# Designed miniproteins, single chains, continued (2): the designs that were tried, part 12

Each design is a single chain, and the fold is of that chain. pLDDT is the mean over its residues in the fold that is shown.

## One batch from the design tools (miniprotein)

Design m4412
Fold by ESMFold2-Fast:
Structure m4412 (fold): chain A 73 residues (1-73)
Amino acid sequence: SLAELGRRLAEELAKRVEEVKREDPEKFEEIVKKLEELEKKYKEEAAKNPEDEELYVKLLLEAYEELKKLLEE
């Protein structure tokens, strides 16, 4: 289900962010900035498309991909 997928993605994101915070504080700051941008985008898109249940999962996937890119040096 979308709720289960969203929860798994959110938990994986939270875990990776915590790992980066411990291992690379500079990368953590870049990740926080990127996640804040994605949260703003989500709020704007959710306001325009409140019935799009897939939007949240799509944005979690985008956040995950951005986090992955920031961790690839």
Scores: mean pLDDT 73

Design m4413
Fold by ESMFold2-Fast:
Structure m4413 (fold): chain A 66 residues (1-66)
Amino acid sequence: MVFRVTFTGDPASGIGTVLRLIGDPNVEVERIGPNTYKVTYTGSEEEAQALVDELRARPDVVVEEL
């Protein structure tokens, strides 16, 4: 699954999430803007959907499936 993540508000609020994502061996993260990242998940579709749902639950995060 490939998706775009945009962090709104204070950039520092998103840094912990980005560091967690790049620590996952099934995740590839590419910075495409100041607070915008392209995330490629190489694990299962179920795990990828769970990650997207977790991120969408945050009010400061916008997730778009590509």
Scores: mean pLDDT 77

Design m4414
Fold by ESMFold2-Fast:
Structure m4414 (fold): chain A 69 residues (1-69)
Amino acid sequence: SPALETLSEAMDLMRKGLQGDVEHVKEAIKLFDEAARQAKEAGNERLAELSLRMKKAAETVLENLKKAE
């Protein structure tokens, strides 16, 4: 599934972002959004909702990283 592949890439980028690269967190946010869109188009509402929840969590991480600087 394209959505599962995109979600997997987003999760890998998020893991790298948490190790100190804010640009990886920003890219992960974009890919979580893309995964949600792909999942919705495929009729997989559960995967779309999961991807959106992960996007929201990544956005919160980005806010906290910006506050720390």
Scores: mean pLDDT 84

Design m4415
Fold by ESMFold2-Fast:
Formats: structure tokens, C-alpha cells, sequence
Structure m4415 (fold): chain A 92 residues (1-92)
């Protein structure tokens, strides 16, 4: 749903505002979201974001290493792709 996509966007913005470095790359129907400087609580939030993205129909792989995390996405809907492209412009 559109509300679920907005909820994911707000969570990604919230992580950035709380001091995490968030980098988004989009290529075709694939995307990568990279996170650095995560607290233990923020790592759990990243895992929850991965599950939400999976529920929205994307293929999702989440990797965590120390205070860093990566969400690898494929099979993106046009709506998810647009959201991620919009966030990329605003988050770097």
C-alpha cells in the first residue's frame, strides 16, 4: 500500500536524522541501501525495514557487519523505485 511505502520512507529519513549515514543507489529494478554508524537499536530498525520491503513484494537481502548494514533489493515495483530515487536525492 502507499501508506506502507510512506512508512518505509519515514523510517529511512528518521535513521538519517538520528545520525546514521544512509546511502541509496538505484539501477533498473534493483537497489542497494547502505547504512553506517548504526546503534544496536538502529540495526534492529534496519532489519524491520527489510521485512517491510519484502512484504511490499521486493526480493530482499539484509547484511549486518558491526555498526554497518546493507539492504540489497531486486524486483522493485515502480512505486518502491520512485520512493528510493526520491530519497537518494535528499539523503545523498
Amino acid sequence: SVLSIIAVALQLIGLSLDGAKVKIEVEGDKAVIEFEGLTEEQIEQVKAIGEQLKSLGADVKVEVEGDSAKIELSNLSPELKKMLETLKKNLS
Scores: mean pLDDT 86

Design m4416
Fold by ESMFold2-Fast:
Structure m4416 (fold): chain A 66 residues (1-66)
Amino acid sequence: SLDEKVREIINWVEKGYDVTFSEEEKKEFIDFAHELIKQGVSEEQALTLVGGEINVKALKLKKEKK
């Protein structure tokens, strides 16, 4: 469930920014979400924080494409 929700956010960001993350980067985002939940963060808050990180990294990738 959490893994699927994180992957959906990744897919939306990839389409929105016209970027592609590696499978390793996708796993890092999923692992970050699980770590936040383990620390007592709610699923909604964890998805918000992970979504922010995904967007920041997507913007960096888009700027590197000339």
Scores: mean pLDDT 83

Design m4417
Fold by ESMFold2-Fast:
Structure m4417 (fold): chain A 64 residues (1-64)
Amino acid sequence: ADAAARAAGAAAGVSPARGAGIGTMVNDGLSPEVAARLAERVGGVRLSPEQAAAAGRALRDAGG
């Protein structure tokens, strides 16, 4: 859990908790563009769709 969150945060350039949240949104079927926009709107973090997609991949790859 902690390792997956850290990997997601590092991939997106955000905290582990935010990376896990963004990665979960992408893995739940949100487009990276929508996930990035939602993170900006509710969390005040600015990230690209590529960073949102990277968080989803990192969370999936490191999560068990």
Scores: mean pLDDT 77

Design m4418
Fold by ESMFold2-Fast:
Structure m4418 (fold): chain A 76 residues (1-76)
Amino acid sequence: LSKEELLRRAAQLYAAGSIWYAAATIEKDPEVRKEHLERAAELYREAARLAREAGDEELAREAEEKARRAEEEARR
C-alpha cells in the first residue's frame, strides 16, 4: 500500500472504531456493550498500526489511546 492508501485506510478504521465506541455508550445490554467495546478496540489498534506505517505518529498515538480506553472499559 502507498502512504496515501495507508493513511486513508487508517482514518477509515479510526472512524469505524469511533462508531462502535459510540454504540457501546448507548447500549443497555452489558454483554453487547462489551462486544462493541472489543470491536472498537480492534479497529483502533489496526488504525494505529497503519498510521504508524504511514508515518502519522499523531494519529497512531490517538488511536492507541482510544484502543486502550475501550479495552479497559470492556474488561470492567
Scores: mean pLDDT 87

Design m4419
Fold by ESMFold2-Fast:
Structure m4419 (fold): chain A 65 residues (1-65)
Amino acid sequence: PTVTITAGKAPIVNLTTGEVYKPGETVTVEATRYSVNEDGLGQVVTTDGAVLLFDAKHNKVEIKE
């Protein structure tokens, strides 16, 4: 699935590259795994093995199947 995340009040962090997406920035990735825990902490694993962390309560997330 294609996952598009827009950083709101919380940034998006790419743990693999160290890249940080600041408020208002958007990242679109092809995901092999998508999960959000009960606290709203989200994790995306991309098809190339990168790991992105985001806050589902403060970021906009769109998933295209």
Scores: mean pLDDT 83

Design m4420
Fold by ESMFold2-Fast:
Structure m4420 (fold): chain A 84 residues (1-84)
Amino acid sequence: MMSEVEREVLEAEIEASMAIMAAAVAILAGELSEEEKRRARELMEEIGRAVNEAVRAVEEGDEERAREAVERLRRLTEELRELV
């Protein structure tokens, strides 16, 4: 069974993936300005890095680092949701 921190990482990863898919669709549909498209791409890249950091921290058993990465991931996901 997953630990609490592993569950938190998984939930944050799922939410981030949903936000990325919504942003990708909005970009392809031409719903965003050029400025918003650039910001969305930047946020998607940063979210990818935060996901990789969280997963690695869990694999290494570093709960503190995993929680810090989850907090960063949640903030980036919210920024992307507000943009789209």
Scores: mean pLDDT 85

Design m4421
Fold by ESMFold2-Fast:
Structure m4421 (fold): chain A 62 residues (1-62)
Amino acid sequence: KLSEALRQVVEEGLAAAETLPAEEVVRRTYERSREAALKAGLSEDEAELYGRIAAHEVRKAL
């Protein structure tokens, strides 16, 4: 499910924050979220929106 995949991507991003710079964590979370959305059959525009949402969630938690 897309919601489960997005939650996992954000969780993995936050775990990576222990070892990676914040900017790299945000970038990876954005890319992983876009990838998950495209895999789920969403459009490029929807994938972009989901990527930005996930990146924002991670940035807020850092």
Scores: mean pLDDT 79

Design m4422
Fold by ESMFold2-Fast:
Structure m4422 (fold): chain A 92 residues (1-92)
Amino acid sequence: GAELEARVDALLDRLRALLDELKDILENADLSEEQKKELEEIVREAEELLGLAEIYRGIAKITKDYEFAVRGLEKLLKEAEELLKKAKEIAA
């Protein structure tokens, strides 16, 4: 129903917000060259997760299987949250 469509959009927005926070750390934190390289790899991995999330949303629009997309996006969001935690530890 409409609630699952809204949930897909909310999860995707949350994933975009996490990627924005990762990019902010990379751009504004006082980082060594080694830390910067590690953060650049984390940002790349997070961008790949967002790309996969957009594919899940696209599949849901075509198939109307929003439950499948919600489950996929929740898994991707968890992975992105772990990347953000790692990034904050590197930048500390």
Scores: mean pLDDT 87

Design m4423
Fold by ESMFold2-Fast:
Structure m4423 (fold): chain A 55 residues (1-55)
Amino acid sequence: GPTQHQRAGAELRRLGPEAYRERLVARLLAAGMDESTARAFADAEVARLLVEAGV
């Protein structure tokens, strides 16, 4: 099956970066992460995925 990275890239392409970021933040908050840390992590992850996608 697809790797975690391949799944993340596919979801980003489907949702767009803003919607993907918001969904990731919600998931991290549900996992017990504080809001500021969750937003910082999600921003960094989206930036990483966009660089890897050649954007």
Scores: mean pLDDT 78

Design m4424
Fold by ESMFold2-Fast:
Structure m4424 (fold): chain A 103 residues (1-103)
Amino acid sequence: MSVPLSDEQIKAFLVVVAELADEKGEVTLSEIYEAVKRRLPELSSLSREQVSDLLREFAGLGIIDVRYDRKKKTLLYRATVPASEAVAAYEEALKNLPDSRRV
């Protein structure tokens, strides 16, 4: 069963994935899961399956690249945008559009 996430939570998840990809080039599901649990308290209740489902959605949108590595025999995940750009874009969006209550 999927847990409904806010747009902000989805973007925070993407930032963590992008940061891991920036640091390591490519990451496994386990690495992403552990980083999300440590860095995103709001998402600390997510299961490994729910993290996998989110990654699948991002892959469908072209935000995350997923491939099977024959040498390591596992799926590897990477962000299509740099972590530095993802963070800056998120912060800038929050500054320009704090809420939709604008008159």
Scores: mean pLDDT 70

Design m4425
Fold by ESMFold2-Fast:
Structure m4425 (fold): chain A 60 residues (1-60)
Amino acid sequence: MERVEEAEAELEELIEEISKTNPELAKMYRQSVEDARKLTEPAQLERLEGLIESAKSILS
């Protein structure tokens, strides 16, 4: 339960950082989060973790 909430919180912070330089990309990430919310665990958590890794690679 808490792991999904923690992943969403971390991803939200990363999306905010992306939005400072690329607001269109941030919008696409927010859409991907909404799509992930339609999944059930464990797929939801796996999708959110994948988005976090992708966002971190963009910010690096």
Scores: mean pLDDT 79

Design m4426
Fold by ESMFold2-Fast:
Structure m4426 (fold): chain A 115 residues (1-115)
Amino acid sequence: MEDELTQEILDELRAALGIEPKEGTPEQRKKFEEVREKYRPLAQARADELAATYGLPDEVKRRIEDAYVYGFAGAESGNYVEAAKRIARLAVEAPTEEERNLIRASFFAGVVDAL
């Protein structure tokens, strides 16, 4: 379920970064969208490279592109709750465990690259 995946991702972020994720302020929500738009080309370039490496379909490439930019935007804005919700939604759409793992890895790569 999307809510359970959101909580799992938030717990993983707490463990990895030593933070307590909180609901985004209006300013953090605005910054999340601005960062998401600004860094979309970076996320796309990374997704293209991974798709070439693993022979990924276009649908999976789009999901890992979104996953990376959501992670990046979450870290840059501090709005990890929104980032976790968006990645949980993407993970539910993935038909295989392998694709879910690529989505998760792309999300955390975005978080790390933004820090």
Scores: mean pLDDT 82

Design m4427
Fold by ESMFold2-Fast:
Structure m4427 (fold): chain A 62 residues (1-62)
Amino acid sequence: GAAQQALRARLLQLARGLAELFAKHHGMDSFEVEEVDALTLRMVGYRGEEVFVRDFPLPASL
């Protein structure tokens, strides 16, 4: 429903913010956030020739 879509949008914003902080903290040159499934977002970060992958679990629906 609309409430679940609004919650998902807020969770995506929070996950992107966390990915940005993580990339900054680890000195990454670039990063991207992708949706793996309904409950998992994945960050792929790049530092030179190194690739870092981190999964951000989303809470199951309230």
Scores: mean pLDDT 74

Design m4428
Fold by ESMFold2-Fast:
Structure m4428 (fold): chain A 71 residues (1-71)
Amino acid sequence: MKASEKEKKKLEEAKEALRAGDVETAEKILQELLKEDPDNSAGIAALLMIQRGKSPEEIVKTIDLLLKSME
């Protein structure tokens, strides 16, 4: 079964929320992702960046780079 597809889908949903300026929704999506996959590097990095007040644009860029590493 394709765990990678579920992880990628959650990260894409988080990216979309961030692009819409909905940081609160993105944080919830990332928390759900990490509950299912606590070792997800993109999810961990993005959630930490949100908690540290990084810009949505910077967070999206980081998710995108790490998503390529998960393919």
Scores: mean pLDDT 77

Design m4430
Fold by ESMFold2-Fast:
Structure m4430 (fold): chain A 77 residues (1-77)
Amino acid sequence: NLEKAERMEALAKEYEAKGDYVTAGMAYASAGDYYEKAGRLEKAAELYRKAAELLQPHSPALAEKLREKADELERKA
């Protein structure tokens, strides 16, 4: 799953550079999920926080859930 995480993170950065913050945020969240499955908890938390920041204006509820995931993983790492 690490390869999938890296691909999704690269895709997220590409969409962020293009100004598509909603698609970028969703891709960062997906990358976080794959990093979490790969046991890369600190990296997963970082990406969940990034996703939350990008998604906050569009979906505050989703952003809050992503911050909660990041907080939980930071306690485990």
Scores: mean pLDDT 84

Design m4431
Fold by ESMFold2-Fast:
Structure m4431 (fold): chain A 79 residues (1-79)
Amino acid sequence: SAAERADAVQRRAAEGFRETLKRLEAGEISAEEAVARIDALLAEARAELATLPADVAAESSGQLEALAAEAKAWAAELG
């Protein structure tokens, strides 16, 4: 279903954000690189959600934006 696709997009993006932050915490990437990676993952997720019905995408889009903002704030505090 479209809802299952929206959930999958959100979960994949959230996993990508977590892996990016783990790499930052491990000293493998800079805070600037972490923010850039989170922005890239967010852009990919937005593009995929845009292919779904607007009502289904709206909730996942809101949650995705919040998760990305939290991840970028955390990356900025670590840098």
Scores: mean pLDDT 86

Design m4432
Fold by ESMFold2-Fast:
Structure m4432 (fold): chain A 70 residues (1-70)
Amino acid sequence: DKKEEAKKLNEEGRKLFKEGKVEEAKKKYLEAIELDPNYAEAYENLGLLLKLLGKDEEAEKYFEKAKEIK
C-alpha cells in the first residue's frame, strides 16, 4: 500500500530530523510525497524543514501545496 509506505517514510523523516540529519529527513519527505502526492502532512514537514534551512520561497510553495490538499 503506497499510502502506508508514504506514512512510514514521513515518520522516518521526522525521526531523522529530530536526530539532526536534515538532508536525510528531506529525502524521506520527498519520497513520501512521490508515493502519495496528496499527503498534506509530508508537504508541511518538508516546508518546515526548508524554512529552517533559510529556503523561504521553496518552503512557501510546499505550504501552499499542503493547503490546497486539505
Scores: mean pLDDT 85

Design m4433
Fold by ESMFold2-Fast:
Structure m4433 (fold): chain A 83 residues (1-83)
Amino acid sequence: RRLAIEAAALAEALADAFERKGLTEVAAALREVARALLAGDLESARRIAEAHAEAIEAALAALSDEEKREILERARELAERLL
């Protein structure tokens, strides 16, 4: 369960970052993935991620090193809060 919480926290942190960049659809998809992971629904999480894989990959590739660091710090904070 801890790994699912950490994965969900990362998905939420990515969603927050992408929403700030105006990537609202990718952000919404990542929030759905996070909710599925927290519910233990790995099948739904995988399907949602697969359906949005190209958009998620493009969004990830566009992140700067500074944005990546900020996202990882936010993910850690969220994971600690969810535990």
Scores: mean pLDDT 82

Design m4434
Fold by ESMFold2-Fast:
Structure m4434 (fold): chain A 65 residues (1-65)
Amino acid sequence: SMSDDQIDRRIGTLRQSARHYIRYGTPDQQQTGQQILDILDQSQTSSNGDRQRTIDRVQNIIRSI
C-alpha cells in the first residue's frame, strides 16, 4: 500500500498532466483534463485506499487520451 506522502506526490503529478491537457490539448483533451482535476479534488477527503483507486482510475483515463 502507498503512504499518504506517496499518494500526494502521485496526485500532484496527475494534476500536472491534467493542467497540460487543459493548456495545450484538443477540445476533448481540455474537457478530460478538467474532469480529471474535478475527480482529484473530490478525492482529497477520501480514505487512503479510495485515493489509491482514484489514482488508478485517473491513470486509465489518461491512457485513453
Scores: mean pLDDT 87

Design m4435
Fold by ESMFold2-Fast:
Structure m4435 (fold): chain A 84 residues (1-84)
Amino acid sequence: MLDVDTVINIANELVKKGYITEEQKGDLVNIYTDSYREAMNLILLGKPEEAEKVIKKGQEDFKKKLIDLGVPESLLNELLKKYG
């Protein structure tokens, strides 16, 4: 599971490198934090299998959106190793 802080750190580095804007960073972080909160709520309700599906989808959606914005997959993998 990617921590919210990891997502924020990756997004900050991508803004610094010019791949995304501050607005796109905010949108991406909010999308991931919404998925993370939903997953945590599902765990509290005793639905860990549903929570796992929600967070996996949130992680894939986050990665796909970054690639669609022109972030190289190799750079994304490097940042995941650096901050994860």
Scores: mean pLDDT 83

Design m4436
Fold by ESMFold2-Fast:
Structure m4436 (fold): chain A 65 residues (1-65)
Amino acid sequence: QYSKTFKEALRIFDKDGNGYISEAELQEAIRVFDKDGNGYISAAEFQTAMRVFAPKLTDEEVVTF
């Protein structure tokens, strides 16, 4: 299910291991992928991030998030 992949992605960003994503670490990741600079992450940029961290994810699996 999609929730498993989402949890894995969350753990990549959650260095503290509390089960909560740190805003600072999320901001660093978004900064790299948010080339538009709107302060919002688009679906396309999110797909790019997921491909970098989990290359086995397909476009359809990423869009499901």
Scores: mean pLDDT 52

Design m4437
Fold by ESMFold2-Fast:
Structure m4437 (fold): chain A 68 residues (1-68)
Amino acid sequence: SMELEKAEEYRKRGEEAFAAGNYEEAVRYYSKALEILRTLGKEEEVRKKLLEAEIELGIKLIKEAVLK
């Protein structure tokens, strides 16, 4: 389906962003993929990836706050 293909594209973009250390971008793409996959009942794998990206973003923001 077009929805599943779009979700896979967002998942891949999120993975690329995560690998590059762009955690905010990774969270955005994983969130978009998850929203589509929730309507299809297929969200488990992307939920885990989103949580990992959110944790890394949180760590980055804390480090930035401490360095100020």
Scores: mean pLDDT 82

Design m4438
Fold by ESMFold2-Fast:
Structure m4438 (fold): chain A 76 residues (1-76)
Amino acid sequence: DIPDITTLSDSGNNVIGNISINMMDWISSIDPSMTSTTNTYINDINNSVNNNDYSTFGTSYNNVINVSSDVMSSIH
């Protein structure tokens, strides 16, 4: 059985989304060249949440983590 999506609170989903958006905004402010990539991932996350497309959400979230890791390595 698919996990019951109704057990996922809007609060939990909003917290994850807001953390991801804030991190991407921070990355964009540090490296302006990443602005286009960051905005694409923000849009993908927002669209996947709105459409209940958790597969796309997972992919976009992993992309954000990879970009964050790369940027952190670059400024470190």
Scores: mean pLDDT 62

Design m4439
Fold by ESMFold2-Fast:
Structure m4439 (fold): chain A 86 residues (1-86)
Amino acid sequence: AAAAYLNAGTAALNAGSYAAAISSFTKAIAINPSNATAYNNLGIAYLQTGSYASAIAAFAKAAAINPTNATVGTNYLKALAALNAA
């Protein structure tokens, strides 16, 4: 169930369907709240829609769950830079 929503969210994210991606990752998180990948991808979807504060919060949660994921750290810094540029 969580994997199906994660896969659907990833497909939507890759297609540029950010609202659908946010919905799917939110459902994946509801089933598995320790899914660092779902939080990281939710952050990417928020970043792409200009929701920088929500992106930062999602990446921070992903980093808290999986602190060794360098990609999450890089995405967090990108979201922070985008917020500071706005």
Scores: mean pLDDT 81

Design m4440
Fold by ESMFold2-Fast:
Structure m4440 (fold): chain A 75 residues (1-75)
Amino acid sequence: SELERLIREIKEAALKKKSPQDANVLADEAFQLAKTDEEMREIIRALKEAAEQSTDPEVKENLRALARALEAILA
């Protein structure tokens, strides 16, 4: 699906295959396509998983910050 494709691209951007700005844009697009709270939580979960897999402190912090920002929108 389109949402699954965007989630995959977010993970790729998080590994610095794309710019950090690309990860933010893709996350926003995916969040706008999400129709349920459950789908939105899948996006947040993907960002947290990408952060956990990263050994780069800058990438890890950027992904965690983005996940927290999206969690605040759901709360």
Scores: mean pLDDT 69

Design m4441
Fold by ESMFold2-Fast:
Structure m4441 (fold): chain A 97 residues (1-97)
Amino acid sequence: GEAEKLLEEAEELLKEAEEKLKKAKEALKKGDAESAIKYAEEAIELARKARELALKAMDLYEKAGDREGLLRAIGLVLRAIGLEIEAEELLKKAKEL
């Protein structure tokens, strides 16, 4: 259904965000501020998009009374928030490099 497609899209965006965050961390470790900033900003954007999709799925599962779907959607929202916070902290460090 629509909620499942939104969750699948959110999961894919979170996977991409995690890969960008990993690249940002590697760039920061090497002193490459430009690449670290770019990858951190990309990770933030992907995590925000994933959060929006997961919130839409959460609303749909709640209206359907699907407790299992609702809990999965909540999990993705929390994961997206965590990635956004970590990427924003890394972006701050990269800008100070």
Scores: mean pLDDT 90

Design m4442
Fold by ESMFold2-Fast:
Structure m4442 (fold): chain A 55 residues (1-55)
Amino acid sequence: LEEEIARLRARHEERRAQRVADLKAQGYTPEQIADVQAGIDESLELELERLRRRA
């Protein structure tokens, strides 16, 4: 379970970094990028809750 959680977090970090880079390249504002990051963080928390419930 811990290894699965670690992999899930690593994948989210990688995708978040790529998404932020794409948004910056497209000219989005820091506020808009922060909102997107908040949504990504919320999705990660929900997936972590599902994994913990499965355990």
Scores: mean pLDDT 78

Design m4443
Fold by ESMFold2-Fast:
Structure m4443 (fold): chain A 76 residues (1-76)
Amino acid sequence: TEALLAHLREALDTALADLDELLADESLPEELKRELERIRELVEEGRRAVEAGDLEAALAALERVLEEIGRFQELY
């Protein structure tokens, strides 16, 4: 369980790093930046769940992040 939480933390940290790299692109449209910022906020919520030790909430947050990323990739 702690090992699973550590794995989820690593996955969410990777997602934050990827989002920060995308958001560093100054050529992105404002609408695209807002969508990426919303996804980043969801990743931060997932990180909070991991820190609280709530595996169920952490997994639910990860699932929501993946869904939003999938939607984002369809639009952009």
Scores: mean pLDDT 78

Design m4444
Fold by ESMFold2-Fast:
Parts: structure tokens; sequence; C-alpha cells
Structure m4444 (fold): chain A 81 residues (1-81)
């Protein structure tokens, strides 16, 4: 439960930093999927959700949002380790 709790806190902090509402919604969806996958011990789903956040960062036109998305992906990877 501590790993899922750390992941949930990372999602809440990461989404709050995003300025683009579309990026925030995509990050919340991917983040919630990652939290659930971590709770269930689903490694493939966890990796998929993290890669989704990396893809959103690469598509972002805002450097600050791109950095926030990369940091969220890293925090989720650390929580799942």
Amino acid sequence: MEAAEAAREAVERGVARLRDPAAAEAAREAGERAVRAIEEGDVAATVGAILRLVAEALESRDPADAEALRELALELAKAAS
C-alpha cells in the first residue's frame, strides 16, 4: 500500500503543476492507471502508464508541462521499484 500511496501523491502533485487542461486530464488518466497497476502488481500496465506520460511530455508544446510530465513519470517509476 505504501507504493500505491506514494504513486497517488506523485500524481496529485504532478497534475497540479500542469498548465494545459488537456495535458492535466491525460496525466490524471495515465497516473490513475499507474496507481491501480501498482496496487495490483501489474508490471506491464505500470510500464505502459509511465510510457504514456513520457509520450505526453514529448507531445507537449509547453516546456514547463513537458518537465512536469517527465518528473511525474520518474516519480511513478520510483514508487513502483
Scores: mean pLDDT 84

Design m4445
Fold by ESMFold2-Fast:
Structure m4445 (fold): chain A 62 residues (1-62)
Amino acid sequence: MELSEEARALAEKLAELKKEEGSDATPEDVIAGVEETAKEHNLTNEEVTERLAGLLKAMGIE
């Protein structure tokens, strides 16, 4: 699966947050993980974008 530009931007933001918490995951690792999860659960780019945006919003980020 290939993520949309919007989904990639949100995954990149998530990677930055994980880095602040002491994770060694790169933005590329997080993007790849999101793509793998989306493929396993047969999620669309719209569903991936909505879920990532929801997670970031729940963490206090827009």
Scores: mean pLDDT 76

Design m4446
Fold by ESMFold2-Fast:
Structure m4446 (fold): chain A 63 residues (1-63)
Amino acid sequence: KEELREKVEKSMAEILETASKEDLEILLNTLKEALKMPEELLSPLVRELLEEGVKRLEEALKT
């Protein structure tokens, strides 16, 4: 769990540094759509990671 979270956080940091604003907005919308999936299709860990990703992208796009 911790190792997966660390890898996801590193990948997200790289995306935030290299992606355009338009690409970040597309990614944000994609993650928000994924969060609308039924619980049986989305594990608690994946949902937690998606929620963290959404928060991080919203903060980046806000500033």
Scores: mean pLDDT 75

Design m4447
Fold by ESMFold2-Fast:
Structure m4447 (fold): chain A 57 residues (1-57)
Amino acid sequence: SLEEKRKAYREKLIKEHMKTDEQRKLFEKMWELIEDPSKTAKEIAEEVQKAVEELKS
């Protein structure tokens, strides 16, 4: 399925580009938000912004 392909691609990106545990954690949270069918694109964008700000803190 398309969802399975997205999961495989996500894992590849994590391995190649995410070197810290914090970056990996943030990336996983972003994908959970994107995969949530109850979330609007705007809500996902707002949640991602909050997660990025938390990582900077």
Scores: mean pLDDT 71

Design m4448
Fold by ESMFold2-Fast:
Structure m4448 (fold): chain A 115 residues (1-115)
Amino acid sequence: SIAEAVRRALEGEDVDISDLPDDKAGLYAKAVIEALRYLREHPLTLPKDLPEELQRALGEFFDGVRRLAEGTASVEDLKKAAQAALEFLRHIAELTGDPRAREVAEKVEELLKKA
């Protein structure tokens, strides 16, 4: 299930996203898992004065991830979490110049476009 895949990703497991369906919910879940993997592999050592937009997008993302892991999220909640992931990844790429943040943002955007 999507909730199980998100819980496993949160626990630091390497979740194979190819096992998820290519419907809207599955594509949004793949985007969320890709963003979680980026954060796990690239722990944020950011200054205390983060841009407000980055703080907001990270907050929205983790709010959505919590609801997904609890199994209470709708497809719309899943879409919002995936959109928040794209937003914070773009801000990290701009702030840090991290090419991996840009690469993952492009993957998330592609998954959102297919959904």
Scores: mean pLDDT 79

